# Designed miniproteins, single chains, continued (4), part 110

Each design is a single chain, and the fold is of that chain. pLDDT is the mean over its residues in the fold that is shown.

## One batch from the design tools (miniprotein)

Design m15832
Fold by ESMFold2-Fast:
Structure m15832 (fold): chain A 89 residues (1-89)
Amino acid sequence: MKAEVEEEVVGDVLNIKSKIEETIEENDVPEGLTVRQAAEARAKAWKAEIKELKLYVNGKELAPDADLAKAIKAGDKVEIEIEYSAKKP
């Protein structure tokens, strides 16, 4: 069974909301990677469009284009909220 994310169906469009909560270890922060780049890779795999993207580090909102290696330190808690939309077959 697939891990459940929040799903809303509006007409022929399936809206998927995904929340990712991670504690970042020092070796888990790749240099030059942005939250937007990670979200775009996922959207491409799902053939979906990103509707909303929010990044929180220790409860503070950051820009999705922030450099993760500079914005996040080892031990920080990262919450990524991503909303995708895709046409339901």
Scores: mean pLDDT 55

Design m15833
Fold by ESMFold2-Fast:
Structure m15833 (fold): chain A 87 residues (1-87)
Amino acid sequence: MMHAMEHLKQGQDLASQGKYEEALTHYKEAAKEFARLGDASGVGESLANIVGVYRQMGDHEKADRLLREAVPLIVAGRLLEAAEVLE
């Protein structure tokens, strides 16, 4: 079953309610599952949502660091390492 897509949806629903810490937990689980499936687009979407949440929380430094560290790993196909950066 597509647990990764369910985690993305749950994260989006929680973020829309301002429940940012709970949303982050679901987005991080989505990234891990997409990485296990070899789905670079799924890991990238999870990263974009995590970055968006940190920016809404005012943690711009963490958002920028995650982009700087995870994007090269996603581009290189090192998806499990990219998901580990997002933990």
Scores: mean pLDDT 86

Design m15834
Fold by ESMFold2-Fast:
Structure m15834 (fold): chain A 82 residues (1-82)
Amino acid sequence: DDITNAEKAASLVSEGSETAKSGDEDKASALFIEAGKTLSKISDPIARKEAAEGLLELSNELKKEGFNKAAEGASEAAKLAK
């Protein structure tokens, strides 16, 4: 259901952010993409749009921190969530 998918996506985003900061940006990117695919299963289009906007903000913050590959993953996740 939407709540289960939102919780799974939030967990994947959290794991992805920690993974990027630990130095594994390729794994972080993959985790963000899985989060975006999970968010695409949410039936409420407004909730998906808000989640996509959050992922774009995360992408911008990751770029500011120098995690460019992880940031690309978060940006791709935002496109998938929409």
Scores: mean pLDDT 85

Design m15835
Fold by ESMFold2-Fast:
Structure m15835 (fold): chain A 58 residues (1-58)
Amino acid sequence: MELTDGQKIAIAELARAGFSPERIARFLKTAFGVELTPEQVREALPEAEKALADYLAS
């Protein structure tokens, strides 16, 4: 599944704040209509963290 940069940034920000992959998956479904498993959230974390770092380094 392809995530937008905004969705990746949201994943990384929530993970940095200590949210579990299960909570992040629920947030993505509610806020963006994107259905991911907690395992898919874990797999997306490296790219999400990179997207957030690139955004903050602008």
Scores: mean pLDDT 81

Design m15836
Fold by ESMFold2-Fast:
Structure m15836 (fold): chain A 87 residues (1-87)
Amino acid sequence: SSAELEALRAAARALLAERGLSEREIDVAVTLLEKGPQTVAGLARDLGISQATARRHLARLVARGVVEEVAPGVYALASALGREIRA
C-alpha cells in the first residue's frame, strides 16, 4: 500500500541519516531501495542531476558499502542494508 511504502521510505531515510549520509546520498539510496537496480543515466534522470554527479555519489556509496555494482554500470542498494531497513 502507499502508506506501507511511505513508512518504509521514512524508516530508510532515518537509518541512513543516522549513519551520516547527506540528503543527496540518502536520495540515491532510497531511489535504489524503491526502484531496484538502476543505471547511472536512469538514476540521474530520476533525481534530476547530471550523470557526473550521480557517478560521484555512487562511487562514494560503493566505498561505504551502502551500494553495490551488481552488473557493469548497474547499481543496487547493498543486500545486507536492504534487509536491515526491511527488518
Scores: mean pLDDT 84

Design m15837
Fold by ESMFold2-Fast:
Structure m15837 (fold): chain A 83 residues (1-83)
Amino acid sequence: EKREKAYKAIDEILEIASKRRLPVETVKKVIDALRNGNFEEAIKIVKEAAEKYPDAPPLSQAEIDALRWELERAVIKSFPVKK
């Protein structure tokens, strides 16, 4: 199910982003990729940004929670309800 794949991608994104803060521009690109169903591209964007900024500080818990909410909301709104 595409929703399950999206949630798994979000978990992988947050695992990387929690360790190294992503630029706001990068976060917007990740959200756009997730909204378009390009989960592998979203993960790739995050990995490339983490390698580009190896000394970036980790996210605070509040920032992780906010990012998770933004990513999950974008995915939920982009996929139709099955019935």
Scores: mean pLDDT 77

Design m15838
Fold by ESMFold2-Fast:
Structure m15838 (fold): chain A 68 residues (1-68)
Amino acid sequence: SEEEERKLQEAIERLLKFLDELMADPNLTPQEIRDLVDLELARIAKELGLTKEQVIKARNVIDEKLAA
């Protein structure tokens, strides 16, 4: 439970940092940013062993950030 929470938090923090870097690039379109974030989420999920529920939760955080 606590370890699952830490893995999810680590994944979200890594994704938000990656998203900030992508959003700073003036040559990337919004669609390219979304595609790159999706690929990075898949990579992090495999690396950290995230559950399907954790992947969905991380995706929702990123989607909300992208909508802002």
Scores: mean pLDDT 84

Design m15839
Fold by ESMFold2-Fast:
Structure m15839 (fold): chain A 66 residues (1-66)
Amino acid sequence: SAEERARALEQARLLKELLRSSSTVARVAEHDLGMSADEILALSDEELADLLLRLRQEAREKQQQE
C-alpha cells in the first residue's frame, strides 16, 4: 500500500543516517540484510525501501505457512 511504502521510505532514510553514525547499527544491518554497510549506503532510498518491503512480505509469507 502507499502507507507501507511511505513508512519503508522513512525507515530507509533513518537506517542510512544511522549507518553513517553508528558501527553497531551497521553490523546489525549487514547481518539482517546480508550485504555490507557500503552496499546498503550505495542503494537509493527507494531501492532500500523496496528491499525492506520485500523482506517484510517474505516474513509474512513464512508466517502464513505456520
Scores: mean pLDDT 77

Design m15840
Fold by ESMFold2-Fast:
Structure m15840 (fold): chain A 87 residues (1-87)
Amino acid sequence: GLEEPGPMSSELSARFAEIIQKLLEGKMTVEEAIKELEELAKESDPRQQAVLYKTIAEILRKVGAKEEKIKEYEKKAKEAKEEAEKK
């Protein structure tokens, strides 16, 4: 399933939950959800970015996107996690 968000600001956490809920209910397209999650990641610290990029990778995997695209977001999630672990 989709991962739960880690500790976030109340606003970022609420936006993340809303995006995932709308996607699961079919009220938002996969492309819209990915775009919203990428915008949210740009506003987030590395720990939050890791969760968001991992979620994008999982969404892409479920819809049968290109393996290269999935790996790109998995790499971004790993890099963000490594940055979070430095601090």
Scores: mean pLDDT 76

Design m15841
Fold by ESMFold2-Fast:
Structure m15841 (fold): chain A 62 residues (1-62)
Amino acid sequence: NLERQRQIEELRQQHQQALDQLDRSLEDLIKRYPEDRDYYLDVAERQRQRLDQQLQRQLAQL
């Protein structure tokens, strides 16, 4: 079904947009709280991994 391929592309684009927003928020937080930089980096990395896993799961289910 060709329509499924379109849905895959949409999911990937939405995923990338979420990552971009996360990156911007992260940079802002690090600038505001430089003392907790490593903490925010760790949290963001975990969130990124979770987003990636969720995308992969959705793609595999399709």
Scores: mean pLDDT 85

Design m15842
Fold by ESMFold2-Fast:
Structure m15842 (fold): chain A 94 residues (1-94)
Amino acid sequence: SSADIEELRKLLEEFYRAAMAGDVARARALADELLALMRKLNVPEDLRARIEALLEEVIATVEREGTSPAGRARVQELLARLAEAMNEAAAYLA
């Protein structure tokens, strides 16, 4: 539904803000909510696996690199890939 797509977009936006703030605990909680919602909405397993891998890599990068310039650049690159994969999920649900 459109409401489910809006909830995915809201959770993704909150994940983006948590990752950019270096809030690892909040990013993990939001990643779990995103993955649970995608399972409930029957997003294909291969697409869920790609999104899960990207979410995990963002979190790992924030933990490892923190707010360093290199870490920020890598997080932004990963978040762009995550947004692309999430657009594929939204298109599947439309």
Scores: mean pLDDT 85

Design m15843
Fold by ESMFold2-Fast:
Structure m15843 (fold): chain A 70 residues (1-70)
Amino acid sequence: MKEVEELRELGKKAKDPDVKVRIEAAKKLGPAVFHEDPAAREAAAEGLGKLLKDPHPEVRKAALQAVGEA
């Protein structure tokens, strides 16, 4: 479960006070929403869901770009 553990750590970074850290978390979580492991997809989707609702527009944009929605 190394992939899921890494994604959970990235989910914690989605709450970081540093905007740059949250943007990097979005970039790394994006590809994981297409992962074959359902647990990895769930962890990535939860983290990205928080970033998509982030108060900073650059963080929200990074999350959208990461999942290929933009």
Scores: mean pLDDT 76

Design m15844
Fold by ESMFold2-Fast:
Structure m15844 (fold): chain A 77 residues (1-77)
Amino acid sequence: GAMAPVNTEPLSEEEAERLIKTVKELVDKRDAARAAGNQVEADIYDALLTILLHTAGVLAPRDASVEELIELIKEKV
């Protein structure tokens, strides 16, 4: 079956703000690594994003944009 989120509770506004900041930083680093041709580094940042979102209980599609990820995090508050 689909992997269930680890955290089943709503996020606080403070937790959501910190998560959004971290997600933006990881997306920026991933995209910079891709632009530099460093696929291994890009894959590491993508994996960290997946783990972070799953741990926070945010059910995100694999190919979600940064804008979609921010929206999903806000819905978890």
Scores: mean pLDDT 78

Design m15845
Fold by ESMFold2-Fast:
Parts: structure tokens; sequence; C-alpha cells
Structure m15845 (fold): chain A 60 residues (1-60)
């Protein structure tokens, strides 16, 4: 989806971001971003750092 691509582009540019940062940058609700991040994480495309609460692209 367009939202998934936008999230991936921001993570590629910044290296990592929180759900709140992505929600603010994309002007969407925190719930919408969180649901999309959960889907991307389930697909193995992104990873969450539990200590910092940040998301980043999964590395090979």
Amino acid sequence: SDLQLSILNILAAKGSATAAELAAALNVSLATVSNTLAALEAQGIIVKDAASGTYSLATA
C-alpha cells in the first residue's frame, strides 16, 4: 500500500523511527501506523528495537 511504501522510504532515509514519529510525518493516526508497522514486522521487512521503541529495516 502507499502507506507501507511511505513508511519504508522514511526508515530508509532516517535509519530508524518510532511509530509516533511516523504518524506525525505522514499525518495519519498512531493506530493506523501501528497496524501497518505490525504487518511489515510480521512480513520480516522491518524490526522493532524493544529497548528504544524504534523500527528499522531488517538487514540481511
Scores: mean pLDDT 81

Design m15846
Fold by ESMFold2-Fast:
Structure m15846 (fold): chain A 69 residues (1-69)
Amino acid sequence: SSNVKKLSILQARIIALEVERDLLRKQAARARAQGDTATAEALEKQAAAVDKEIAELQKKKAELDKKIK
């Protein structure tokens, strides 16, 4: 069904964003370890924004999952 295709696309986007979030977190941790607090905080803020986008997409995926019976 079209809903199954939409779920596959949403899941692929969520996975891509999770990779991006994890990379940003690793970069932030490295910056913090090097004493670059400004860069660490900027990267942590970017990671938080990506995490929020993941949560919104997961909510949309859950709503579509409910429509597939």
Scores: mean pLDDT 87

Design m15847
Fold by ESMFold2-Fast:
Order: C-alpha cells, then structure tokens, then sequence
Structure m15847 (fold): chain A 94 residues (1-94)
C-alpha cells in the first residue's frame, strides 16, 4: 500500500542517517533528521497495519540511545525517549 511504501522509504532514510551516526556524525541536525524519519516511518507502518515494522523502529531508536549514551546531548536523548513513547502509544491504540 502507499502507506507501507512511505513507511519503508522513511525507514530507509532513517537507517542511512543511523549508519552515518555510527560512523561518527553526531551533529544535532543529523541526529534530529534520523529521529524525524524514524517517527514518520513508524506512523506510516502503524497506519498501514504493520505493527511489527513499527516495533522494529522502536528497537532502532533504543539502539540509538544505547549507542549514544555517552555523547548524545540531553535534549536529543529526551527527544528519542519521547518519540519511543509516542510510537508505543500509537502501537497500543492500533
């Protein structure tokens, strides 16, 4: 479906940014762009009825928190935590 395709494209973009972060791109704009694309991917996956795919997004955001535990700015860490909570709420309400 269109929602699934949009979810997959946002997830792909988020994963590309995640790989840059793993390679040392820890600038706030790259981090925030990755989080935004993960959020859009999860929203599209839930709307498409693909709850398992939305759960994979939550797993990647948790991986980002663990990867960045010593280097993430507090505001970015909070944004990731809030994004996980928003996605988990969408999954529960789906």
Amino acid sequence: SRLLEEGEENYKKALELFEKIKLGSTDESTLKEAIEHFKKAAENFVAAGKVDEAQKVVEKLRELLELGKDVLPPDVRKLIEETIEEIEKLIKEA
Scores: mean pLDDT 85

Design m15848
Fold by ESMFold2-Fast:
Structure m15848 (fold): chain A 71 residues (1-71)
Amino acid sequence: SPLTKKLVELGIPEEIAEFISKKYKDRGEEVIKQIEEGKLSEELREDIEAMAENLGLDPEAILKKAQEAAK
């Protein structure tokens, strides 16, 4: 998926990127814009946090890295 590839390029783990790409398939541009601007919707933030916690990863570190990669 083009969205999965873009999210992985921003430093989001592949499993989280695949989940987000499946759920947000029709909102891919909105998702990328929210991450690049650091202004995530509550829904997107909760989805990333829940997946990161399930994988034993720090969601705050993932989001910070993605925002820095988007600059």
Scores: mean pLDDT 80

Design m15849
Fold by ESMFold2-Fast:
Structure m15849 (fold): chain A 69 residues (1-69)
Amino acid sequence: MEEFAERFRKLLASIPGVSEETAREAADVILRLEKEKGRVYATKHAVAMALLAIADGEEALRAYVESLR
């Protein structure tokens, strides 16, 4: 559970333009979603976050993360 969120944090932080802070905030949301809704639900949102970060940048990722709080 926590290992999945940590791996996801490292993946996001490796994307150019994504700060360590934004990657950590996104991973914290994914960890919460995995605890509340399960791995499949968390993975769908993790994939969306990674695609947004790569295609549309950090601000789009940040807006998506905020929508899941």
Scores: mean pLDDT 83

Design m15850
Fold by ESMFold2-Fast:
Structure m15850 (fold): chain A 96 residues (1-96)
Amino acid sequence: GVAFAEKLLARMRELLEEIRRLLEEARRAVAEGDMEAARRALLEAEINLGMIQLLYAILKLLAKKGEDVPQSALDEADAILAEAERILAEIRELVA
């Protein structure tokens, strides 16, 4: 039902906030010359994006199977995934 879709979306929001935190950690690490810390932040961000992608796939599968998933939840999930991918690209540029 809607409650399960809302739980998936809430977890995606938490993972996006973690990716934002990791971007700030990567920026600080690069500024301090700590490239090992910067690479760890990138790896953790890649893992968190992988989790967002999995939750997104589950949410879309629920909608396809006729479960009660609001279009607003799908739209927000699309926006979260796009923003997470954008931030990860920024972290990759910092660490390269």
Scores: mean pLDDT 90

Design m15851
Fold by ESMFold2-Fast:
Structure m15851 (fold): chain A 81 residues (1-81)
Amino acid sequence: EEKLKKLKVALAAADYIETLLREGRPRDVILQLLEALKKDGINKELVDEAIEAVRQGDRSRALEIVNKLKEKLKEEIEKLQ
């Protein structure tokens, strides 16, 4: 139950991060949200790749990685239900 709740919260956060990236919102806000996902142990590899892309200003790459993260989170949620 707690793991499923964490994954659902992470998916909502990833969706919000995607929205912020598409709207060209400040990098610092996006990085804060990604660091929170990393701290929660959410797919550290994809989150680290997204953090690096955001830091480099590669918004298109960051969007691609965040969309991959969202798909992986959806798959994990479906398997637990």
Scores: mean pLDDT 84

Design m15852
Fold by ESMFold2-Fast:
Structure m15852 (fold): chain A 94 residues (1-94)
Amino acid sequence: IEGNLVEYEGSLIGTAVAETGEEAVKKAEELVAKARPGAEIRSRSFKLPDGKYVGVAGAGNQEVFDAVVEAVERLSKLSLEELEELKKWIDKIL
């Protein structure tokens, strides 16, 4: 399965990239379901500048999921220059 899994404060977040939003969501949900069987999963997808989609799936804390969704949505809307500025900001606070 293509994608990444991150665990933060007991919440599990899966991300995946695919040619369609439906495929991206399904891949992200599969990652979370395999790592945490039986959990209720929330998901969203966003179109990337290259025409592909990123899917975000989460189990556990809704606040953590919502924060990740907001971050990914903002990233999908940013220009390259804005993305570089955000990365500098993140590198500064982390």
Scores: mean pLDDT 75

Design m15853
Fold by ESMFold2-Fast:
Order: C-alpha cells, then sequence, then structure tokens
Structure m15853 (fold): chain A 81 residues (1-81)
C-alpha cells in the first residue's frame, strides 16, 4: 500500500540520518512522496516509484560504508516496491 511505502521511506530516512548523515536528502524524498500520496490517494504512480528508487540508491551507497545501520530499512523499502 502507499501508506506502507511511505512508512518504509520514512524509516529509511531516519536510519540514513543516524548512520550516514544523509537524513536531509532522504527526508526530502519522503516528504515528496507524502505530497504525491495526498494528491493521488492510494494509487501507486510511476512518479512515486521513482522517488522510492532514488531513496533506495542513496541508501545503497550509504550501506557501502555503514551496511549494518541501513540494511534492514533498505530491505523494508524493497519489499514495498
Amino acid sequence: SMEALLAAMERLAIALGEQAGKGEEAKRLAEELRELVLKNGTELTPEMIKLAKELEKIAEEAAKTNPEGVAAAIKALQAEL
């Protein structure tokens, strides 16, 4: 669901902020998804998937240096895609 995707992105944003100093970028992407959810309801759009994939890429790069800190959050996001 869109709510589950948003929750997964918000969880990943917190993990990135705590473990990799990428919290601002990740929070921005999660906020953009929240705005799209408000505009499109529960309809999953390509634009929403693109935002989730951008956050996933940031997280995968952060995981190269801090794998344990973000791995669970990345897995949760991937499960919603």
Scores: mean pLDDT 69

Design m15854
Fold by ESMFold2-Fast:
Structure m15854 (fold): chain A 108 residues (1-108)
Amino acid sequence: EEVVEELKKKIEEAGKHVSLAGGYAGRAMDLVRRARTDEEIAKAEEAIDNAQKHVDLAKKYMDEARKLGEQAPEVKEEVEKNKSDLEKDIQGIEETIAAARARLEALR
């Protein structure tokens, strides 16, 4: 069914954005820990902003997948597992973003 294919595509896109958000969040934390100049602080802030943008996109695709999943109960178990894994990853990334922002504020 077309709904199942669209749902899988939305979950795949959410996963791609979670991966990108995690990469930017990790980079932001590394940059913030090493920052000594205004240029380095600006690079850390840019990485934090990029991480947040990808978290927001991941949440958007996950919400779209949730709505499609209501129409496709036959894949409920697979969808709920993928959703749970992505939600845990997003939570960890948001915690990393918050920690990076707190460290960035302390540098001023």
Scores: mean pLDDT 85

Design m15855
Fold by ESMFold2-Fast:
Structure m15855 (fold): chain A 72 residues (1-72)
Amino acid sequence: VKKEEENKEAAREVAKLTIEALRAFEKSEEEGEKKAARLAELLAKLQNGEGLDAAQQGIGEGHEQYDKERKA
């Protein structure tokens, strides 16, 4: 129960950084790379801390939100 709440918070943070990176790439490759590097650092920490499922969920949610925004 507690672990599910922690996983949701981690997934939200990953989703937020994923959306920020994708939007930054729309403005410039340089800004996108800076945001992507920040996301990569978080993903590396989650991988070492057994948070891979939350990381994958967050990336998926971030891409889904970004795709919906682009199609609108």
Scores: mean pLDDT 73

Design m15856
Fold by ESMFold2-Fast:
Structure m15856 (fold): chain A 92 residues (1-92)
Amino acid sequence: SFQQGQQYFQQGMQYLQQGNYQQAYQYFSQAASYFIQSGDNSNASRAYTFAGVSYMRMGNYDQAIQYFQRSLSLDPNNTFSQAGLNDAQTLK
């Protein structure tokens, strides 16, 4: 549901801020799943953006690329995922 998506997204942001990138991407991925179930592709795209960012912080550029691509599949106009994809491909 949308509310579950918001709860998991908020927890993901807390893990990201703490530098716990593995917990962050797991919570953002789960948030995206709940947003997709609620029909909210915009917030699901944003959740995948932050999962990609979490992988970027870990230096896992191949995984970051996959999450930015998933984000763009849901919202092709997500400029943050477009920028993240370009950065991940450059740093790989």
Scores: mean pLDDT 90

Design m15857
Fold by ESMFold2-Fast:
Structure m15857 (fold): chain A 88 residues (1-88)
Amino acid sequence: GPLKIISYEIEKVSEKTLKIVVEAGSKEDAELLGEKLKHLLESLGAENIKVEIEGNKATITAEFSSEEKTEEAYKEIKEYLEKLKKSS
């Protein structure tokens, strides 16, 4: 079925670090979201990415070389997740 997002949170835990928590409809959806977000963050210039899956939740932490890249990534990830949530 279509990828389902129940909720998400995005936090700037530092000037160069983003933390993203996504609650999905299933563990399989959480794993898929973790992979998609990792690839998107890599394309946005993330240097270090950590992905953790616990049940239907994916937690992604990404580090960037600059505050500007971190702010750009925050906006792009938020738009991506908002589009997915509207389709869920």
Scores: mean pLDDT 85

Design m15858
Fold by ESMFold2-Fast:
Structure m15858 (fold): chain A 93 residues (1-93)
Amino acid sequence: GSGTASEIVEVDGRRYHLVVEVGISGEKYTVSVSLVGEDGRVAAAKAVVDDPKEVPAVAGRLAREAAQSLGVEDEALVERAKRLAEEALKKAQ
């Protein structure tokens, strides 16, 4: 199955759509994080893990990678991504 959770976040007066998707295929979990700016700039990162307990932490790491690609730095974004990953994982199950 798959699950998606998203929210609008504001960083430095600019709005981004933070999207976290978790897909389950066999015993593997695919975690995808996308950050979409109002100007159409998109940064995305993904990883595959085999332990669902690692999904939130990995989503936080991927959110940092995506944000850095856009020149954005915000620790709150990482914590938001972790919460969205927990929600997405529940929807995927």
Scores: mean pLDDT 83

Design m15859
Fold by ESMFold2-Fast:
Structure m15859 (fold): chain A 100 residues (1-100)
Amino acid sequence: MREKYLKELEELQKLLAEGKISLEEAQERLVRLIEELGASEAILAAARGGERGLLLALMALKGILEGKMTLEEAERLVRALLEDPSAEALEKLFAADFSL
């Protein structure tokens, strides 16, 4: 179960990195994955919140699926970063972690 969703997230991330998918299409795919997994309203809202929100939702969902964070930890991280993020360093770290 987890492996299937991780693969779908990795494929989505790859398509985004290669410019082969639009932001709108990426949002639709990520929202579907969030809904199927029953992930939080905060993560769902972030996925719909433009490019930055999409990247935060991707990071949160991947972290949950990899067992690196709990759903509650992911919600807190997403909310904090979505409300007041000067986190250019975090965005660079995220991009480096997902570099192909």
Scores: mean pLDDT 70

Design m15860
Fold by ESMFold2-Fast:
Structure m15860 (fold): chain A 80 residues (1-80)
Amino acid sequence: SEEEEALKRAEELLKRAEELLEELKKTKDLFKQIGLVLDIIGILIEIERLVEKFPDNEELHRLLEKMEELLKEAREILKK
C-alpha cells in the first residue's frame, strides 16, 4: 500500500538523517556542518510531507518526532 511505502521511506530517511548527525559530530569544518544541517532539514521536510499525506498513521508521527529531536541535536552541535 502507499501508506506502507511511505512508512518504509520515512524509516530510510530517518536512518540517513542519523548517519548525517554522526558525520556532523565528527567534523569541525563549518561549511561541511552547514551542508549536513541543510540535508537534515531536507529530510525533515520530506517526512512532514509523508505525515500530511497519512495524518492518522501513528508510526509516521513517531518518526517525525524522532526527526525533530535529531534536528534539535544537530542545531545544538552547530551552536558550539
Scores: mean pLDDT 88

Design m15861
Fold by ESMFold2-Fast:
Structure m15861 (fold): chain A 93 residues (1-93)
Amino acid sequence: SSAQKKAIEQKLKDSHSEKEVEAFKKVGRLLELVGEDYESGELTEETLEATREAALALKELGYLEAIEKIREELRELGFEEAAEVLDEVLEEA
């Protein structure tokens, strides 16, 4: 429910930095979009943008291992173009 989402968000804000909360939100959005695209059988541009946004937020926090794990999962799902976005983010200096 909307109330449950707000309660979880507040708990995260109480125990994590604003940057961590924003990264968690971006990863959550990416997971929802990946699920929708997997069910439809079609990778969307919205999912590619969500992938980039989540990866950049995780990279700013130094969570490189999380980006690598998401990349592996996306490749296993057949979303190679989304995995390539993560390769680019990891390779950028």
Scores: mean pLDDT 81

Design m15862
Fold by ESMFold2-Fast:
Structure m15862 (fold): chain A 95 residues (1-95)
Amino acid sequence: DLKEKEKRAFEEARELLEKLGLNSEENLKAVEEFIKKAMGKSEEEIAKVLEEMLSKTEDEDVKRALLIAAAAVYGIRLREEAEEKKKERERRELA
């Protein structure tokens, strides 16, 4: 579910931002926008979205928030890939 994946990425990013004192309304909006644009895309497209959004801001706190959002999106994608590879391997060994 794309919306549930977006929520998970946003919650992970928000928790880290809160611990760092970077959970301003501006930072949370930037994180949400990034997640909506990047979720479900390839690694190359996620990187392009990150580069585009980083180029539009001079605020170092917003840049840090975007890097945290990218880490959350990549983390979810890589975990899902690892789970699918594990399931494929288990199916082959059971067949």
Scores: mean pLDDT 80

Design m15863
Fold by ESMFold2-Fast:
Structure m15863 (fold): chain A 62 residues (1-62)
Amino acid sequence: MRKTVAQIVSDFVESAEGATPEEVRKLRDQTMQQLRERLPGEDEVLASVQRFMDSVVAEIEE
């Protein structure tokens, strides 16, 4: 079954729980690549999701 954008973001958040900072950064980059492939031309949405995921990475790195 194809995952929705919301499911992809949710999976990222769940995978970030218990991951190292380095693993979370890789997950962020992979998730953004998947979202860019699914949302071509949705630059504002992609930028908002990127900022959200960057905030999650920052919280884990604290």
Scores: mean pLDDT 76

Design m15864
Fold by ESMFold2-Fast:
Structure m15864 (fold): chain A 74 residues (1-74)
Amino acid sequence: SMEERDRVMREISDLAYELSTLEVNKDSIDSSVAISKLNKLISRLNEIKKRFPEFSSETDELISRANSLISSLK
């Protein structure tokens, strides 16, 4: 439905904002806390991708960025 799609679009935007916040603050946030949040974010993006393949491009970009950040924090 349009309402479901609009909610998912807002959720993707919220997840993108959370990721950007973690990227900007990576040097000031505890690495274990950041990695935990990033793993939860990746998990949710994968759920969205499976249910809404039309958002695969956007979700894959965010997953790639999140994985890059995790690698930089290890």
Scores: mean pLDDT 88

Design m15865
Fold by ESMFold2-Fast:
Structure m15865 (fold): chain A 62 residues (1-62)
Amino acid sequence: MKVPREAILRFVALVIETGSLEEAVEELLRDPEYRPLVPAILKDMVETLGSERAKELLEKLE
């Protein structure tokens, strides 16, 4: 599923605001609009940025 740019930008903003990738993920999971997009956002971050932490969080959502 293609991730909307707006969802990626919201996630990046949360990472900047919280200083934590984990807290940004938790905030998105609390929002029913963004919750189903979280695995796709994390996968996009792994593919685009090579983030090992995003990969670990994606695996935990299985």
Scores: mean pLDDT 74

Design m15866
Fold by ESMFold2-Fast:
Structure m15866 (fold): chain A 86 residues (1-86)
Amino acid sequence: SKVKEYAEKLVEELKELYPDNFEELVKEMLEVRDELLNTDFTTPGSEKVTLLKNLFAYLALRLEIPEELEEEVRREFLRLLEEMAK
């Protein structure tokens, strides 16, 4: 599945960008997982949620993830992070 391939690439890119903080960043993303799955930017969010959404958007652009797959890739990405945190 392209969704799984993109999600795995997001995990690897995140590890490369934040090697010293990867585990902490994973914990922070999982803490606000449900809020990160809400893609409606018209809804007020915390600064932390906004920064993490912007990070995902940056990574999605960098990896050339198709816009139509972005939500599904974000969901699978967060699922992979949950599996890694166990």
Scores: mean pLDDT 78

